# Ledger of designs, part 1: designed miniproteins, single chains, continued (5)

Scores and structures below are computed, not measured.

Each design is a single chain, and the fold is of that chain. pLDDT is the mean over its residues in the fold that is shown.

## One batch from the design tools (miniprotein)

Design m16001
Fold by ESMFold2-Fast:
Structure m16001 (fold): chain A 95 residues (1-95)
Amino acid sequence: DPERRQQLLANLDQNLALLERAIERNLNVDDLRRAIELLRRARDLVRAGGPTVEVEQLVLEALRATVRDVDPASMEKFEQDAKERLERLRQLEQS
């Protein structure tokens, strides 16, 4: 699905921008490296046409690694939005 792939890439760009903002708050470098590795794996899956649910799970794991220590309210919002997206994607994948 080209539209879904483009949306996933846009979401990855948004998440990378969020991580860049988190760096400005002096987050742990190891957490940042872990998040970047997870996002790279997610991007590789998108390019390979892998399952959307797995891509979203990797993105969530990356965000949790870095955002939680910076802004708990933002993390709660992202977790809520992410749960909604994962549930929707799971339904689509099983349909």
Scores: mean pLDDT 68

Design m16002
Fold by ESMFold2-Fast:
Structure m16002 (fold): chain A 92 residues (1-92)
Amino acid sequence: MEKKQKELQEESEKVAEEGRRLAKEASELGKKSSPSKVPLVVGAAILAIGGVVNAEISKKLAEKDIDKGEEFLKQSRGDIESARALLEEAKK
């Protein structure tokens, strides 16, 4: 049980850090983006922040409800992947 809790906490922390990095990248890209790209940048920022929130919830749940913690981590990973895709489209 302790090993699974630690692994879930470590993965959640890693995903939260990635989400914070993407949110910062979206903010910087937004400053130099054309008006047509602004919706993509805003969407990416919202998803990156959502990913961070879901990852932090997953980390807190690791000690109380591992199954629910894993569900939130899966949601967080999906949000981060979507944020990354929107940022790559905004860079074109």
Scores: mean pLDDT 82

Design m16003
Fold by ESMFold2-Fast:
Structure m16003 (fold): chain A 70 residues (1-70)
Amino acid sequence: GEAGRRGAAGAANGGGQAAGREVYRRSGLSPITGRFRGVDDRGVGRAVGLLGSGSGTGSHPGTGSFEGEA
C-alpha cells in the first residue's frame, strides 16, 4: 500500500475525510443529526451513509480508479 495511498489521500479529503461538505450535500443530511437522532443503529448507519458519499453505502463508483492510483 503506500503507492496507492498517495493518490487515495487526495480523494479521501474530498470524500469527507477533511469534513467535505460535498458528501453531506449529496446525501442531503448532516452527520450530527444522523448520529445523535437515530441512536446507534440509525445514527451510526446514517452517519456512515453520509461519509459513504450518498451514492450507496456499499460500493463506490470510483473504486476501480482507486486501485489504479498506485
Scores: mean pLDDT 43

Design m16004
Fold by ESMFold2-Fast:
Structure m16004 (fold): chain A 66 residues (1-66)
Amino acid sequence: AVVLSPEDREVLIRFQKATGLPEDGVLDEATRAALREFQRHNGLKDDGVFDKETLEALKKALGLIP
């Protein structure tokens, strides 16, 4: 099972909101498809996995870290 910390879940929810998806904080099929597109556009491996590199790229893209 995919278990997210509260911070990771918040990042995922903000990504879902930014992409027009349901803000459920779950890596469902639609969220994983959107995540693969994000990874592809940011030069990351497009595997739909919510790994550390994907998390950091999302935080930067969403303006959550400096």
Scores: mean pLDDT 77

Design m16005
Fold by ESMFold2-Fast:
Structure m16005 (fold): chain A 98 residues (1-98)
Amino acid sequence: GEEEVIKELEKEFPKHQEDFWKRLLDVLRNGPPELSEEEKKKREEIQKIGTDLFNALENKSGEDALKKVDELIELAKKYGYPKSFIDNLERIKKILEE
């Protein structure tokens, strides 16, 4: 059930889920300095999906969160985000699939 999924997420990210998501959104928001306009647009697209994912998790909508994490993983891979970032998203996806 959804309660079990939330407990597994809390177990995987034991330091306040809100702090983890705030840090994730901050990394998406602040990226490397001096981005081109094209790179800024790519970052804004990732930020929007990341925000939608966070809101789905806050609202305990596992199905919506799973859809958004898939979208975020695909864009992060397409835009060349660090492997550590993608691995964290894939871990979230695995928990949401259980």
Scores: mean pLDDT 69

Design m16006
Fold by ESMFold2-Fast:
Structure m16006 (fold): chain A 78 residues (1-78)
Amino acid sequence: MKEKAAELTKELEELAKPFSEEELAEILGKMLTGDPSKEAVEEYEKKLLEESKKMKEEERLELLKKLYEKLIEALKEA
């Protein structure tokens, strides 16, 4: 159990490298204070997509999707 959480943490660290500490805290804050349901995640993704279009949109969006999926899995293990 804990070993799988550690592997997920490593994957999250790798996916989180292009994000600032403030961005990560905002994402975690939304996951903790909001409902981590799929609908809430999708609404937040739409908001982040508007901001990420100033950067490589495709790469940033893929990283955000992976980050959210790994965060949800980590929260289920935590």
Scores: mean pLDDT 60

Design m16007
Fold by ESMFold2-Fast:
Structure m16007 (fold): chain A 99 residues (1-99)
Amino acid sequence: ESPFDKLYDEALKIAREGIERGKSVEEIFKEIKEYAMKEYGLSEEEARQLALSVLMEEAERAVAEGRREVARELIEFLRRHAPPSLQPIIDRLEAGVEA
């Protein structure tokens, strides 16, 4: 397992545990960024990109599992913070919640 694969798995665990404990998406995003920067030496921008990727995967999971409330919170956060290039993916996730 590469160090990056391990970091991604650890970040997913942080996101999943945070959601289960009722943490806000903003808190989870910050925790993932701080962890990646502290433990793996990522830059702020690299850590931000990792955190957004992890939250996208958790949004896809929430949509697939019919967890509509969790999915909406994740999608709203992603829509505010993701670059324009990711907006079409976010639009597809939102359509999946409403279907």
Scores: mean pLDDT 85

Design m16008
Fold by ESMFold2-Fast:
Structure m16008 (fold): chain A 64 residues (1-64)
Amino acid sequence: PVPVLSPAQQEFEAQVDAIRKEAEELVEAGRVSREEGERLATERIRALAAEHRPGQVQLEAPPP
């Protein structure tokens, strides 16, 4: 692959991979189902993406 990613994007990609590995570890350990692990990984990746949006303002969810 060509190195076309900024350092911030590279770090984001590495963190995404780490999150996916953590979810796989939880599934293999029997802590969560495969579907639950995938949902948890997706949720964490979404939260991480919101934090790593340098060109976007973060819109907070309304308070409960």
Scores: mean pLDDT 71

Design m16009
Fold by ESMFold2-Fast:
Structure m16009 (fold): chain A 84 residues (1-84)
Amino acid sequence: MKEELKKKVLEIAKSFGIEEDTVQKLTDVLNEEELKELLKKLEEAKSRQEAVDIVSEFLVKKGDELAKEGNVEKLRELGMTPPK
């Protein structure tokens, strides 16, 4: 279930001291399969820096996907400036 996966991702990210707002925005745009992959990688993270790098990787991947789709609304939701 997406909501359970989202909650687990937020709890792990919070334990690493990652900003909840950033992680929440990311989890809102990810599907259930992407959330499972993110959760698995975060559970394997051994440091705050590793966890930050994982979150950044998912943000870049999703941002690139949304930019290719021209989805300016979702890009703004992630805190990204839409291309003009």
Scores: mean pLDDT 75

Design m16010
Fold by ESMFold2-Fast:
Structure m16010 (fold): chain A 86 residues (1-86)
Amino acid sequence: AERERRLALVKALQPEAETLLKLKPDIDNYENQKKILESLDKIRAILVEKETDPERLANALASLDKMRKEVEKIIKDYEKKQKELE
Protein backbone atom coordinates (compact mmCIF):
# COMPACT_ATOMS: atom_id res chain seq x y z
CA ALA A 1 0.00 0.00 0.00
CA GLU A 2 1.10 3.60 -0.58
CA ARG A 3 1.11 4.49 3.13
CA GLU A 4 3.25 1.45 3.95
CA ARG A 5 5.71 2.31 1.16
CA ARG A 6 6.03 5.92 2.38
CA LEU A 7 6.58 4.77 5.99
CA ALA A 8 9.27 2.33 4.79
CA LEU A 9 10.95 5.14 2.82
CA VAL A 10 10.91 7.47 5.86
CA LYS A 11 12.38 4.71 8.07
CA ALA A 12 15.10 4.04 5.47
CA LEU A 13 15.99 7.76 5.41
CA GLN A 14 16.05 8.13 9.22
CA PRO A 15 19.70 6.99 9.76
CA GLU A 16 20.96 9.50 7.15
CA ALA A 17 18.80 12.27 8.66
CA GLU A 18 20.33 11.49 12.09
CA THR A 19 23.81 11.65 10.53
CA LEU A 20 23.04 15.10 9.06
CA LEU A 21 21.83 16.34 12.47
CA LYS A 22 25.05 15.09 14.12
CA LEU A 23 27.14 16.84 11.44
CA LYS A 24 25.76 20.25 12.50
CA PRO A 25 27.34 22.85 10.21
CA ASP A 26 30.67 23.93 11.66
CA ILE A 27 32.33 26.72 9.68
CA ASP A 28 35.78 25.55 10.87
CA ASN A 29 35.22 21.94 9.76
CA TYR A 30 35.44 21.54 5.99
CA GLU A 31 35.40 17.71 6.33
CA ASN A 32 32.00 17.79 8.06
CA GLN A 33 30.58 19.77 5.12
CA LYS A 34 31.91 17.10 2.73
CA LYS A 35 30.34 14.35 4.88
CA ILE A 36 27.00 16.19 4.67
CA LEU A 37 27.25 16.10 0.85
CA GLU A 38 27.99 12.35 0.99
CA SER A 39 24.93 11.78 3.23
CA LEU A 40 22.75 13.76 0.80
CA ASP A 41 24.00 11.52 -2.05
CA LYS A 42 23.07 8.41 -0.01
CA ILE A 43 19.58 9.84 0.59
CA ARG A 44 19.27 10.38 -3.17
CA ALA A 45 20.19 6.71 -3.81
CA ILE A 46 17.56 5.51 -1.29
CA LEU A 47 14.90 7.69 -2.93
CA VAL A 48 15.75 6.39 -6.43
CA GLU A 49 15.54 2.78 -5.16
CA LYS A 50 12.40 3.01 -2.98
CA GLU A 51 10.19 5.77 -4.46
CA THR A 52 8.24 4.18 -7.30
CA ASP A 53 6.12 7.24 -8.22
CA PRO A 54 8.11 9.30 -10.78
CA GLU A 55 6.43 12.61 -9.84
CA ARG A 56 7.05 12.16 -6.09
CA LEU A 57 10.60 11.00 -6.84
CA ALA A 58 11.24 14.10 -8.99
CA ASN A 59 9.91 16.42 -6.25
CA ALA A 60 11.97 14.69 -3.54
CA LEU A 61 15.15 14.80 -5.67
CA ALA A 62 14.55 18.49 -6.43
CA SER A 63 14.36 19.25 -2.67
CA LEU A 64 17.50 17.18 -2.05
CA ASP A 65 19.40 18.94 -4.88
CA LYS A 66 18.39 22.31 -3.38
CA MET A 67 19.85 21.28 0.00
CA ARG A 68 23.02 20.03 -1.70
CA LYS A 69 23.47 23.37 -3.52
CA GLU A 70 23.14 25.26 -0.22
CA VAL A 71 25.88 23.10 1.37
CA GLU A 72 28.11 23.60 -1.71
CA LYS A 73 27.56 27.37 -1.38
CA ILE A 74 28.63 27.26 2.30
CA ILE A 75 31.81 25.40 1.25
CA LYS A 76 32.58 27.98 -1.46
CA ASP A 77 31.94 30.91 0.91
CA TYR A 78 34.26 29.31 3.49
CA GLU A 79 37.02 28.85 0.86
CA LYS A 80 36.65 32.50 -0.22
CA LYS A 81 36.99 33.70 3.39
CA GLN A 82 40.14 31.58 3.81
CA LYS A 83 41.69 33.24 0.73
CA GLU A 84 40.79 36.73 2.06
CA LEU A 85 42.52 35.95 5.38
CA GLU A 86 45.75 34.95 3.56
Scores: mean pLDDT 71

Design m16011
Fold by ESMFold2-Fast:
Structure m16011 (fold): chain A 89 residues (1-89)
Amino acid sequence: SIEEVVEEFEKKMRELAEEYKLSEKQKKSLEQLIEMARETARQNPDNPELVLRHIIAVLEYAARHSKDEVLKKVLKELIEFLKELQKKL
């Protein structure tokens, strides 16, 4: 379900935030990405594939434009996680 996709994304993000010992500023950036994911899911309740594809695209954009090397690494790991999740749909 779409809710499960967003929950898996949020869980993985929190795990990576702890693993990489992210600062409050870095965590706030990731919280904005969760909010975007939740809004995308709310607008597209019947299309988990579109929601997942959109989240991946936003994360790829954020990774390309980030000047924070740690945040960029975290974003890349999130992208790979979501691509694996996409293969199981």
Scores: mean pLDDT 82

Design m16012
Fold by ESMFold2-Fast:
Structure m16012 (fold): chain A 79 residues (1-79)
Amino acid sequence: MAELERKLEEVAREAERLVASDLPREEKLARLEELEEEALEFIGRLAGENGLPELPLSPEEYVELAREPVRRARAALEA
């Protein structure tokens, strides 16, 4: 289970760091898109392609946990 929890924490922290950084907005958005794509691929592989260990949450709930910080970061950059 540590792999999923660690990945979700990394995604949330990196998204927050990107918003707080002084990078050009376009670069922040590109990095956020890459971050989300990598996280969703990781979750999908664990849920669909190998013997997923018993998890406290469903794969769909992990997808939402990964998407939420990225979605908030994008909203902050667009507004």
Scores: mean pLDDT 74

Design m16013
Fold by ESMFold2-Fast:
Structure m16013 (fold): chain A 84 residues (1-84)
Amino acid sequence: SSDISRFTHLSDDQRQQLIDIANGNQSIIDAIPGLERMVSQGRLTFDQMVDIITDYQQRYNNGQISSDQIRSNIVTDGIRRSRQ
């Protein structure tokens, strides 16, 4: 059946905001789908998602965290909700 309750995505403006913050950082961009899944469930707000991505981007720019660590940590939390 195709009558699911619907997959809630971020608005066009919200998605663009996240992509802009990521500034071409593929590791952060790859993490967005995982975080979106949590937002679609109402567990995570867009504001929290922006804060998380901004914090990780800041640490990445400072050399405090690797892109692999960013991707692994954020996606792990997302995967935990959606199941592999």
Scores: mean pLDDT 68

Design m16014
Fold by ESMFold2-Fast:
Parts: sequence; structure tokens; C-alpha cells
Structure m16014 (fold): chain A 62 residues (1-62)
Amino acid sequence: DRYLAAARALRELDARGLDPELAIAGVAATYGLPREALRAGLETLRRGGSLEEAAEVIRRVS
């Protein structure tokens, strides 16, 4: 599932302290997903949401 893979990538890059806009841009290019969907997914993760919740948000906004 590319949405779950994207959510996992966002969580890993955020945990490593990468700039959010760079993380979003890289994941968008890798998985062919809109930056706005990935931004919503990252916000979900930062609020303490699960990978599955973030993946669903990315899927719904895409």
C-alpha cells in the first residue's frame, strides 16, 4: 500500500529531524502523491495518530 509506505517514510524522516517541507517534497516525488495530502498525513502523525490513520488521511485527501 503506497499510502502506508508514504506515512511510514514521513514518520521516519520526521523522527530524524528532517525539515518538514523537504520530507514532504521527497515523499511526494517518490510515491507520486500530492504535497497537501502528505502534509495532512504528517500533521496526523504529529498529533499522535497511528501510521494507519495517517495513511487513511493521505488516501482521502489525494
Scores: mean pLDDT 87

Design m16015
Fold by ESMFold2-Fast:
Structure m16015 (fold): chain A 96 residues (1-96)
Amino acid sequence: AASIAEVRAAMDTAAGKLLIMMTLKKVPSSVQDQVQEIWLEMTKKVLAALAAGDVATAQQTVQDARDRMLSILTDPELQAIAQEEFDRILALVAAA
C-alpha cells in the first residue's frame, strides 16, 4: 500500500538526516549505535503493525521511540530535527 511505503520512506529519510547530523556534530559512537538500534526496532515494529492493520500499535511504537530518542540526544539542534521528523512520521502513521 502507498501509505505504508510513504511511512517507510519517511523513516529512512529521517534516519539518514540524523546519522549525517550526529556524524557532523561528532556524537559518540556509543550514542549513535543506541540511536540506530532504537530506529531499527521502531521501523520493524511499525511496518509489521501497519501490515496487520494495527495503526494504534504503530502510533504507540513511534511515540515510545521518540521518547527514547529525545532522552538520548542532548544537542538542541539534533533534538529539533528528531522532533520534526517524528512528528512527520506520526502524522503519516495516523493517516495509514
Scores: mean pLDDT 85

Design m16016
Fold by ESMFold2-Fast:
Structure m16016 (fold): chain A 67 residues (1-67)
Amino acid sequence: RRELDLRALELLRLNGASERELEAARLVFIEGKSPREAAEELGISVRTARRARRRGELARQVVADLL
């Protein structure tokens, strides 16, 4: 689980995700926070946090297909 989430974050970084998107994805996937909680903590919109979650889910799917 954590390994898959960490690999997904690494894939997002390599594909040009911003540091803010990476932090939002980390809070949602690694720390189990909701997109709303991540948005409040980082001072970003809930829309941006949800987008980071969606991108993270796609990256997890790619990494999972390699396992």
Scores: mean pLDDT 77

Design m16017
Fold by ESMFold2-Fast:
Structure m16017 (fold): chain A 75 residues (1-75)
Amino acid sequence: MVREGEAETPGASGSAAAMAAVLAASGALPDGGKSIERGDTVEGELRLADGGTARVTVRLEGDKAVSARAVVELP
């Protein structure tokens, strides 16, 4: 479901999505698992240094991240 306040923020979303894609490709998502489902999506939550959180969804093709989306929630 889509809720108000869950949005793609152009600048912050792009940076968080890029980080999520790198983390997924590096096997850092989920926590220490190093296991990524092939041809599927990986969802994770990143805690930001400023106290915010980012929910990220990475779409995978094989072992490569082909797209990523992030929803940044500020405190």
Scores: mean pLDDT 53

Design m16018
Fold by ESMFold2-Fast:
Structure m16018 (fold): chain A 81 residues (1-81)
Amino acid sequence: SIAELEAQLAAAVAAAKEFKARYEEAKSSGAPATKVAGAALALMGSLYHAQLLLRKLEELGITHPLAPELAALEKEAGLSF
């Protein structure tokens, strides 16, 4: 349902914000390269998941208010999907 997709998108965007914070912390704290890479992969995966959910809503004709926030997170991470 649309309500389920919207709830999943909200959760996915929240998860992406948490992974972004972890990635930034790993970079700034001088963590080992493997830890930084792992945090980057987790962030990329969370952003990709959120983008898939947003695309499903857009295919249903729904313009979601989280779209610009997700786009900003992707831009800050240097990613595009």
Scores: mean pLDDT 82

Design m16019
Fold by ESMFold2-Fast:
Structure m16019 (fold): chain A 85 residues (1-85)
Amino acid sequence: AMEEEKKRIESIIFAAKQMLKMDENTQKSIALLLIKAAEEFIKRSKDPELQKFYEEIIKVAREGLETGNYKEFAQKIIEIAKKAL
């Protein structure tokens, strides 16, 4: 249902905002968990637009892990998720 997808996207925004308040080690752990969750949603989704949305999240999260810039990662996730609403 569209309402469930909206709530899931809002939860991603909330998690990213909370991430901005946390230490670097916790931010790294959240990024890794978000990648795993997004990969599972891609496998279970039949919607190509939702698959693209989660693929973009994975790309941004991996870039955050490579650069160590978790604040930029969190901000980009918030922007991507807001556009999906």
Scores: mean pLDDT 79

Design m16020
Fold by ESMFold2-Fast:
Structure m16020 (fold): chain A 82 residues (1-82)
Amino acid sequence: SDLEKAKKLLEEVEKIAKEVMENPDLSIEELEEKLEEIREISEEIQKIFEETKSPEIARILMEVGAIEVGLAALLVVKKREE
């Protein structure tokens, strides 16, 4: 189902988030690659939401969005290293 597809995509995003949280020494390039992966997954979930208008998928998008914003913030901090 579309909901099960969205849940699997969320699990992929959560795995990326876990890797970032468990490894504070990730390079700028590695963080940028992970952020791009999350953005691509987010776009796929957004397409599923637009087709279904499911509130469960909207909640999944909220979780993905929070992770994406958090990773983007970490990347900004990492780029400020002197």
Scores: mean pLDDT 86

Design m16021
Fold by ESMFold2-Fast:
Structure m16021 (fold): chain A 64 residues (1-64)
Amino acid sequence: EEWARRLAEAFENQALAYEDMGDKETAEKYRKLAEESRAGKLTPLQEKIRAAHEGGLADARALA
């Protein structure tokens, strides 16, 4: 779906950034995450990322 595609693009961009920095090992890890995201294997991870983002918003509201 669209969310999985955008997440894959984000991982690909991170891989390029780390490759430019000379960190080929981290770049390859992000490339694999992008591929798994496109294959739909990262759905549980996507939910965890979304939950963490929502948690941050809840914490900000509690502090206000």
Scores: mean pLDDT 65

Design m16022
Fold by ESMFold2-Fast:
Formats: structure tokens, C-alpha cells, sequence
Structure m16022 (fold): chain A 68 residues (1-68)
């Protein structure tokens, strides 16, 4: 289904950004938000903006906790 495809792609993007953030401790929260949004816009251009924002916020929160 389209929802399962969307979930799979979103999960892959989130994991990719989190792994890149782990490799780049120097990247700011703002740079991570930009990267996550760029990847989501490329992979899931039709995803509602509210869902994209939720995913970006999730990634940033995970990275923030990992850096604490």
C-alpha cells in the first residue's frame, strides 16, 4: 500500500540522517533539520508538511539525546 511505502521510505530517511549525525558530531541542529528536510522532499515530495516536520523533529530529538 502507499502508506506502507511511505513509512518504509520515511524510516530509511530517518535512519540515514541519524547515522550521518553520529558520524558528524560537528553538525548543528539547524544543519540536521535542513538535511532531513532535503532528503524527505526528495524521497517523499507528496508527504504532508506536518508529517515532514514531525519526522524532522523526531530526528533532531534523537540526535540531541545522543549528544547529551
Amino acid sequence: SAELEQEEKASAVMQEVIEEARAHPEWSEEELRKLALEKLDKELPDMPEEEKEALVNFVVAVVREQRA
Scores: mean pLDDT 80

Design m16023
Fold by ESMFold2-Fast:
Structure m16023 (fold): chain A 84 residues (1-84)
Amino acid sequence: MVYYTLEDLLADLEKLSEEDPVLAEVQKLMIEGKGEEAREFAKEEREKKKGKPLPETEEAKEAYEKAEEAFQESLKRLKELAEK
């Protein structure tokens, strides 16, 4: 398990989940080790969020992109760990 990536993901997604409880469910699936289910669910939720208004600041935009990137990295690493 990659603690750094998970904690970074939790920090960024926690701020997002305060406005979107759906992301909190995605985090829960990731934490429970259901990476494949989390990936498919996150994909659908990410597509829904694409239509939302832009954040008011660049920092908010960067935080969102960072959380998305960290989540994708976690999915890749979970797949590698499953192979071990």
Scores: mean pLDDT 59

Design m16024
Fold by ESMFold2-Fast:
Structure m16024 (fold): chain A 68 residues (1-68)
Amino acid sequence: SVVERVGEADTAEALAEIEAATELEEVRRLIKRLQRGLQSAEKNGDPVVAARLREALAAAEAKLAELE
């Protein structure tokens, strides 16, 4: 579906940014963006987008730990 396609593309872009990030501050900004996106998805009642954003957030937090 369009929703699945958009959410998947957003997740893929976020994962690419996480992989490319070399500085703690870059990953922290990405985490903040993903947290805002998750709050918006939860407020709008979109469980599919919320699940994808949680997955991207977990990947970003793992990358933050790796860079520490």
Scores: mean pLDDT 72

Design m16025
Fold by ESMFold2-Fast:
Parts: structure tokens; sequence; C-alpha cells
Structure m16025 (fold): chain A 91 residues (1-91)
């Protein structure tokens, strides 16, 4: 069950790319927070916020064209992904 999977995530330690040790649950919450932030910035058309987030999270500095393409294509996908994640966490 999802509840049993969540319990396993609470006990498993994951090493991040930044050499941080996180539980699987902490890693999942971090990904959810990132997805929510990306969705919010895309909805607000905050190009500067999206560029800063990409630099901090992925170490890349996107162009205005890449940000525009991201907002147009990824924001609806991120909203769908967040809806599925919320449903999974509610189970």
Amino acid sequence: SIAEDLKQLETETITTSSNESLTGLEALERQKALAETLLRLAREKDKEGLRELAKETFGIEPTDEEIDEFMARVAPISEAALAELEKWLAE
C-alpha cells in the first residue's frame, strides 16, 4: 500500500547530489516544494524568479527564450503532476 511505501521512505536515507543525507520522505517533500515553486513562478510569469531557481537548483542560467518555452510547455504538466502527487499523499 502507499502507506507502507511512505513508511519505508521515512526510514530509508538518500544521499543528494549536494552530499546531504535525506530520508525518502524528505526527498519527496523537497521535490513537491520545487514543483509548487516552479508552477507558481510560471503562473506569475516571473522570468527572473524562474532563472534564479534554475541557477540555484540545476546550476544553469536559462535564456529568455528557454524560460518562455518552459512556461508555455511545462506549467500545465507541473500542475497535472502536482495533482497526482497530492492524490498519492492523501491515500
Scores: mean pLDDT 63

Design m16026
Fold by ESMFold2-Fast:
Structure m16026 (fold): chain A 91 residues (1-91)
Amino acid sequence: ELSDAAKGAKAYAEKNYEEAIKYYLEEAKKSEGVAKAIALMNVGDAYVKLKNYKKAAEYYEEALKIAEENKDEGLATAARKKLEEVKEKMK
């Protein structure tokens, strides 16, 4: 059986972005720390594909906070970059 993260990734690859969001949110709900931040980043990525930039920004902000709390500079840098790109699209 595929994990929720794997089911989300498969749905995303198949362009079923709403289904990808469901699975990534289930993964985030059962995860903590860096794993939760990664799942929330994936939710944001799927919302970008749906052109829901406001929701994407909200999830990237949550992922950034968790990455910073866990001192994961790589993930924090990725989240900040994605958040900046999404905010530019909202102008």
Scores: mean pLDDT 88

Design m16027
Fold by ESMFold2-Fast:
Structure m16027 (fold): chain A 109 residues (1-109)
Amino acid sequence: GPLSKEMQIDVSKALATMYLSVSQIAVDNLRKKQKETGVKSEEIDELLQKADDLSKQAADLYEQSHIAEIEGKKEKAKELMEKAKKLSEEEDKLFEKAREEIEKIKEKV
């Protein structure tokens, strides 16, 4: 049979943790690239901090969505999943902006 509800919840938490870990690697990689320019940028720092905050919020919403699905709360699961996807898309746009700002600094150094 399928995993127990407790095991399914543990898997949902593990998947959310993996998502957060991947997002944190992306943030840390961009922070490293910015540091390697030798130039401090408040704009890049703010973009990456906002991206980090969004990744944590998205991970939490993904976890809540999967738990709601396990509990049979399909409408709530769908709402939470759509919110998580929107935050992930916003995070991706912040990563792109941070990359563009880092490249602008590199062209001046």
Scores: mean pLDDT 85

Design m16028
Fold by ESMFold2-Fast:
Structure m16028 (fold): chain A 77 residues (1-77)
Amino acid sequence: SGIAQTLRTLAQLSLTEDIDASGSLRLLASLAESRGDEESAKTLREGAKKVEEYEKKGDKQGVADTLLETADKVESL
């Protein structure tokens, strides 16, 4: 899916670039919700909360791993 692929791209970028990964997840959740995809929106918001905790710690690997986990969850819906 487009969302899952976007999250995998963001995971790669998060290892080398300073990105707003939690903000990107919230934006994608709003887009999913606007399309009537409430399950993806919920999953993306849950992922954003977990990503935000790793971002606060400066844990780039934790951010990347959470983005990949969230992508897999969205793709399985």
Scores: mean pLDDT 87

Design m16029
Fold by ESMFold2-Fast:
Structure m16029 (fold): chain A 72 residues (1-72)
Amino acid sequence: MSAEELIAALEARAAAWRAAVADLPAAEEIRAALEEVLRILTEGIRAGDLEAAARAAEPAFRRAVRLVAESR
């Protein structure tokens, strides 16, 4: 899989997750956290350092997970 194919797959998954959280009370905060994860991962894929990108994205990913868990 090329870097562009990985980025396209991540963007498609992110779109699905944004749709899934649209009705949650913290939808905008969750979207912002997911967009931050996507940005960091796509930058890291293009730079050729996916492991560093994954580590950098972890705080934003954990924030998104926490916001979803706190939603009823």
Scores: mean pLDDT 78

Design m16030
Fold by ESMFold2-Fast:
Structure m16030 (fold): chain A 98 residues (1-98)
Amino acid sequence: MVVIPNTKNRLSEEEREKARKIVTEYLKEQGITDVTDELVDRIVDYINNNYPSAPVDLEEFVREVVDRILDLARQLSTGPEVTAEDLLAALDILESGR
C-alpha cells in the first residue's frame, strides 16, 4: 500500500461537487448556454489547484475565479456572446500563467 499525501487535493469530493454546481449555475446566469462537463471539470480543477491555505468561502472563491475566466474570455471573444470555447481558451491561459 502506497503512502498518499494528506494535501493531494485542496477540495474534498463534496466540495468539488458543490463547486461544479456553483460553476454551472453561475455560467448559465451569465448567459452561457453551452456549459459542458469538460469546461466545468477544468474550472473546478483550476479552483482546486489555486485554493488558498486560509479559510475562505467556497462559493465566493468559485465566483471570483469564474469572473476572472469570464473577463478574459470576453477579451478573447470577437462574437456577440461568450462561448464555452472562449472560456476553455481563457482557462488554458490562466492555467499556463507561469
Scores: mean pLDDT 74

Design m16031
Fold by ESMFold2-Fast:
Structure m16031 (fold): chain A 59 residues (1-59)
Amino acid sequence: SMKQLLEELKRLQREFRQLHEQYAQERDTDPQRAKQIQEQMQQVARKIGEINVKIRKLK
């Protein structure tokens, strides 16, 4: 359970980093796409928060 949560957390952190890089690239060239990426980043950040709460509750 804990190991699976940590692996999922690592996956989401990697996904967030990739989205952040894409946002930085698109921000000046495609504002509409940048906005969509920002919304995806917010969704991933929420999922990271949920997993962190689950990890804390296991202690």
Scores: mean pLDDT 85

Design m16032
Fold by ESMFold2-Fast:
Structure m16032 (fold): chain A 76 residues (1-76)
Amino acid sequence: MEQQKILEAARLLPDELRRKLSLLLDAEKAPESEHPKLIKIGEELLKELEKIKKETGDPKYEVLIEFVKKKIESLK
């Protein structure tokens, strides 16, 4: 299940990045007025995830990167 893989990968993240990820999990349920802020949070999170992936080489970060990309697309 995709959600389980995301949850397992999220355990590798610093607390600040886990909080940003948590805001994106139910982003579609947020008011439309909050969508631009959630997109910005998602884009900031993507930048940090790509940096961590480059530094660690851990393929589990790719699952999080793809999840965040899909969430940003769903909010546009």
Scores: mean pLDDT 77

Design m16033
Fold by ESMFold2-Fast:
Structure m16033 (fold): chain A 63 residues (1-63)
Amino acid sequence: SLVEQARKSAIALLNLGYSRREIAEKVGVSASTVSKWIKGEKKPSKETAEKIIKLAKEVVEKL
């Protein structure tokens, strides 16, 4: 699912050294919202999920 792909992308970004705050700033949400997505307590919107997946892809492609 798109939501699970977004969650895995957020976790991948954290593993690469990104903070929850940095992820939040890039996709236009709060750091607490990113934490809730990772814990499965909240689902991102389709638009935000697509933004986080794209961010993770761009970061990996630049490594």
Scores: mean pLDDT 82

Design m16034
Fold by ESMFold2-Fast:
Structure m16034 (fold): chain A 77 residues (1-77)
Amino acid sequence: NQSQIDQLMQQLDQTFAQLKAAVRAGDLARAEQLIQQMDTIYQQLVSLGATPQQILDADITLGMAYIMLGVLRQVLG
């Protein structure tokens, strides 16, 4: 339902904020755990029938997370 979708969108935003902090700290292991958590939240949003706009916003956020993880991996070698 909409309230569950709204909670998952908020959890996705919070997890992304934590991922940004982990990336800035150079914590690859934490960043990898957080991106897996974000991926799970994204799949739940799709499964619950979030709106196309909500799915697009979530997809953009998840895409940014993967780019940030890729950059961190490259920097660390």
Scores: mean pLDDT 89

Design m16035
Fold by ESMFold2-Fast:
Structure m16035 (fold): chain A 57 residues (1-57)
Amino acid sequence: LDEEELKFLEELIENSALFADAREAWKKDIEEGLTKMGEKFGGNGRHYLRLLMEQAK
């Protein structure tokens, strides 16, 4: 992952801090989601991540 993509994920997880108990599950879900989306989008979970970054702005 690029540093920009990592910063986005870090902020996204941090914004979920109100649900502290869910934060670890959120990290796991992101990792699993990127793996699944990598297969769907031709072997790169980064495409999924970039879509989320675009949506966030």
Scores: mean pLDDT 60

Design m16036
Fold by ESMFold2-Fast:
Structure m16036 (fold): chain A 82 residues (1-82)
Amino acid sequence: SPKEELKLQGDMYYIDGQRYFRQGDYETAVRLYSLSRDYYSKSLGEKHPEVARSLQNMGDALRQLGDYDRADQLYSEAQRIL
């Protein structure tokens, strides 16, 4: 189904984001986690736990880049979903 295809794409971006995060490429990880969030939102809804997980990992990558303000905003958004 279209929703299952969007979820699968979200999963792929999430896994790629984790790979780049482990390699220390935090800027690429932020972009991939952002894409994962967007696809999970389209597939599962904006307030789904998978969206929250992508936001948390995006925050972790931003924190590694020293962008604490954006990281805190994403953590707060994820906490409101969970």
Scores: mean pLDDT 90

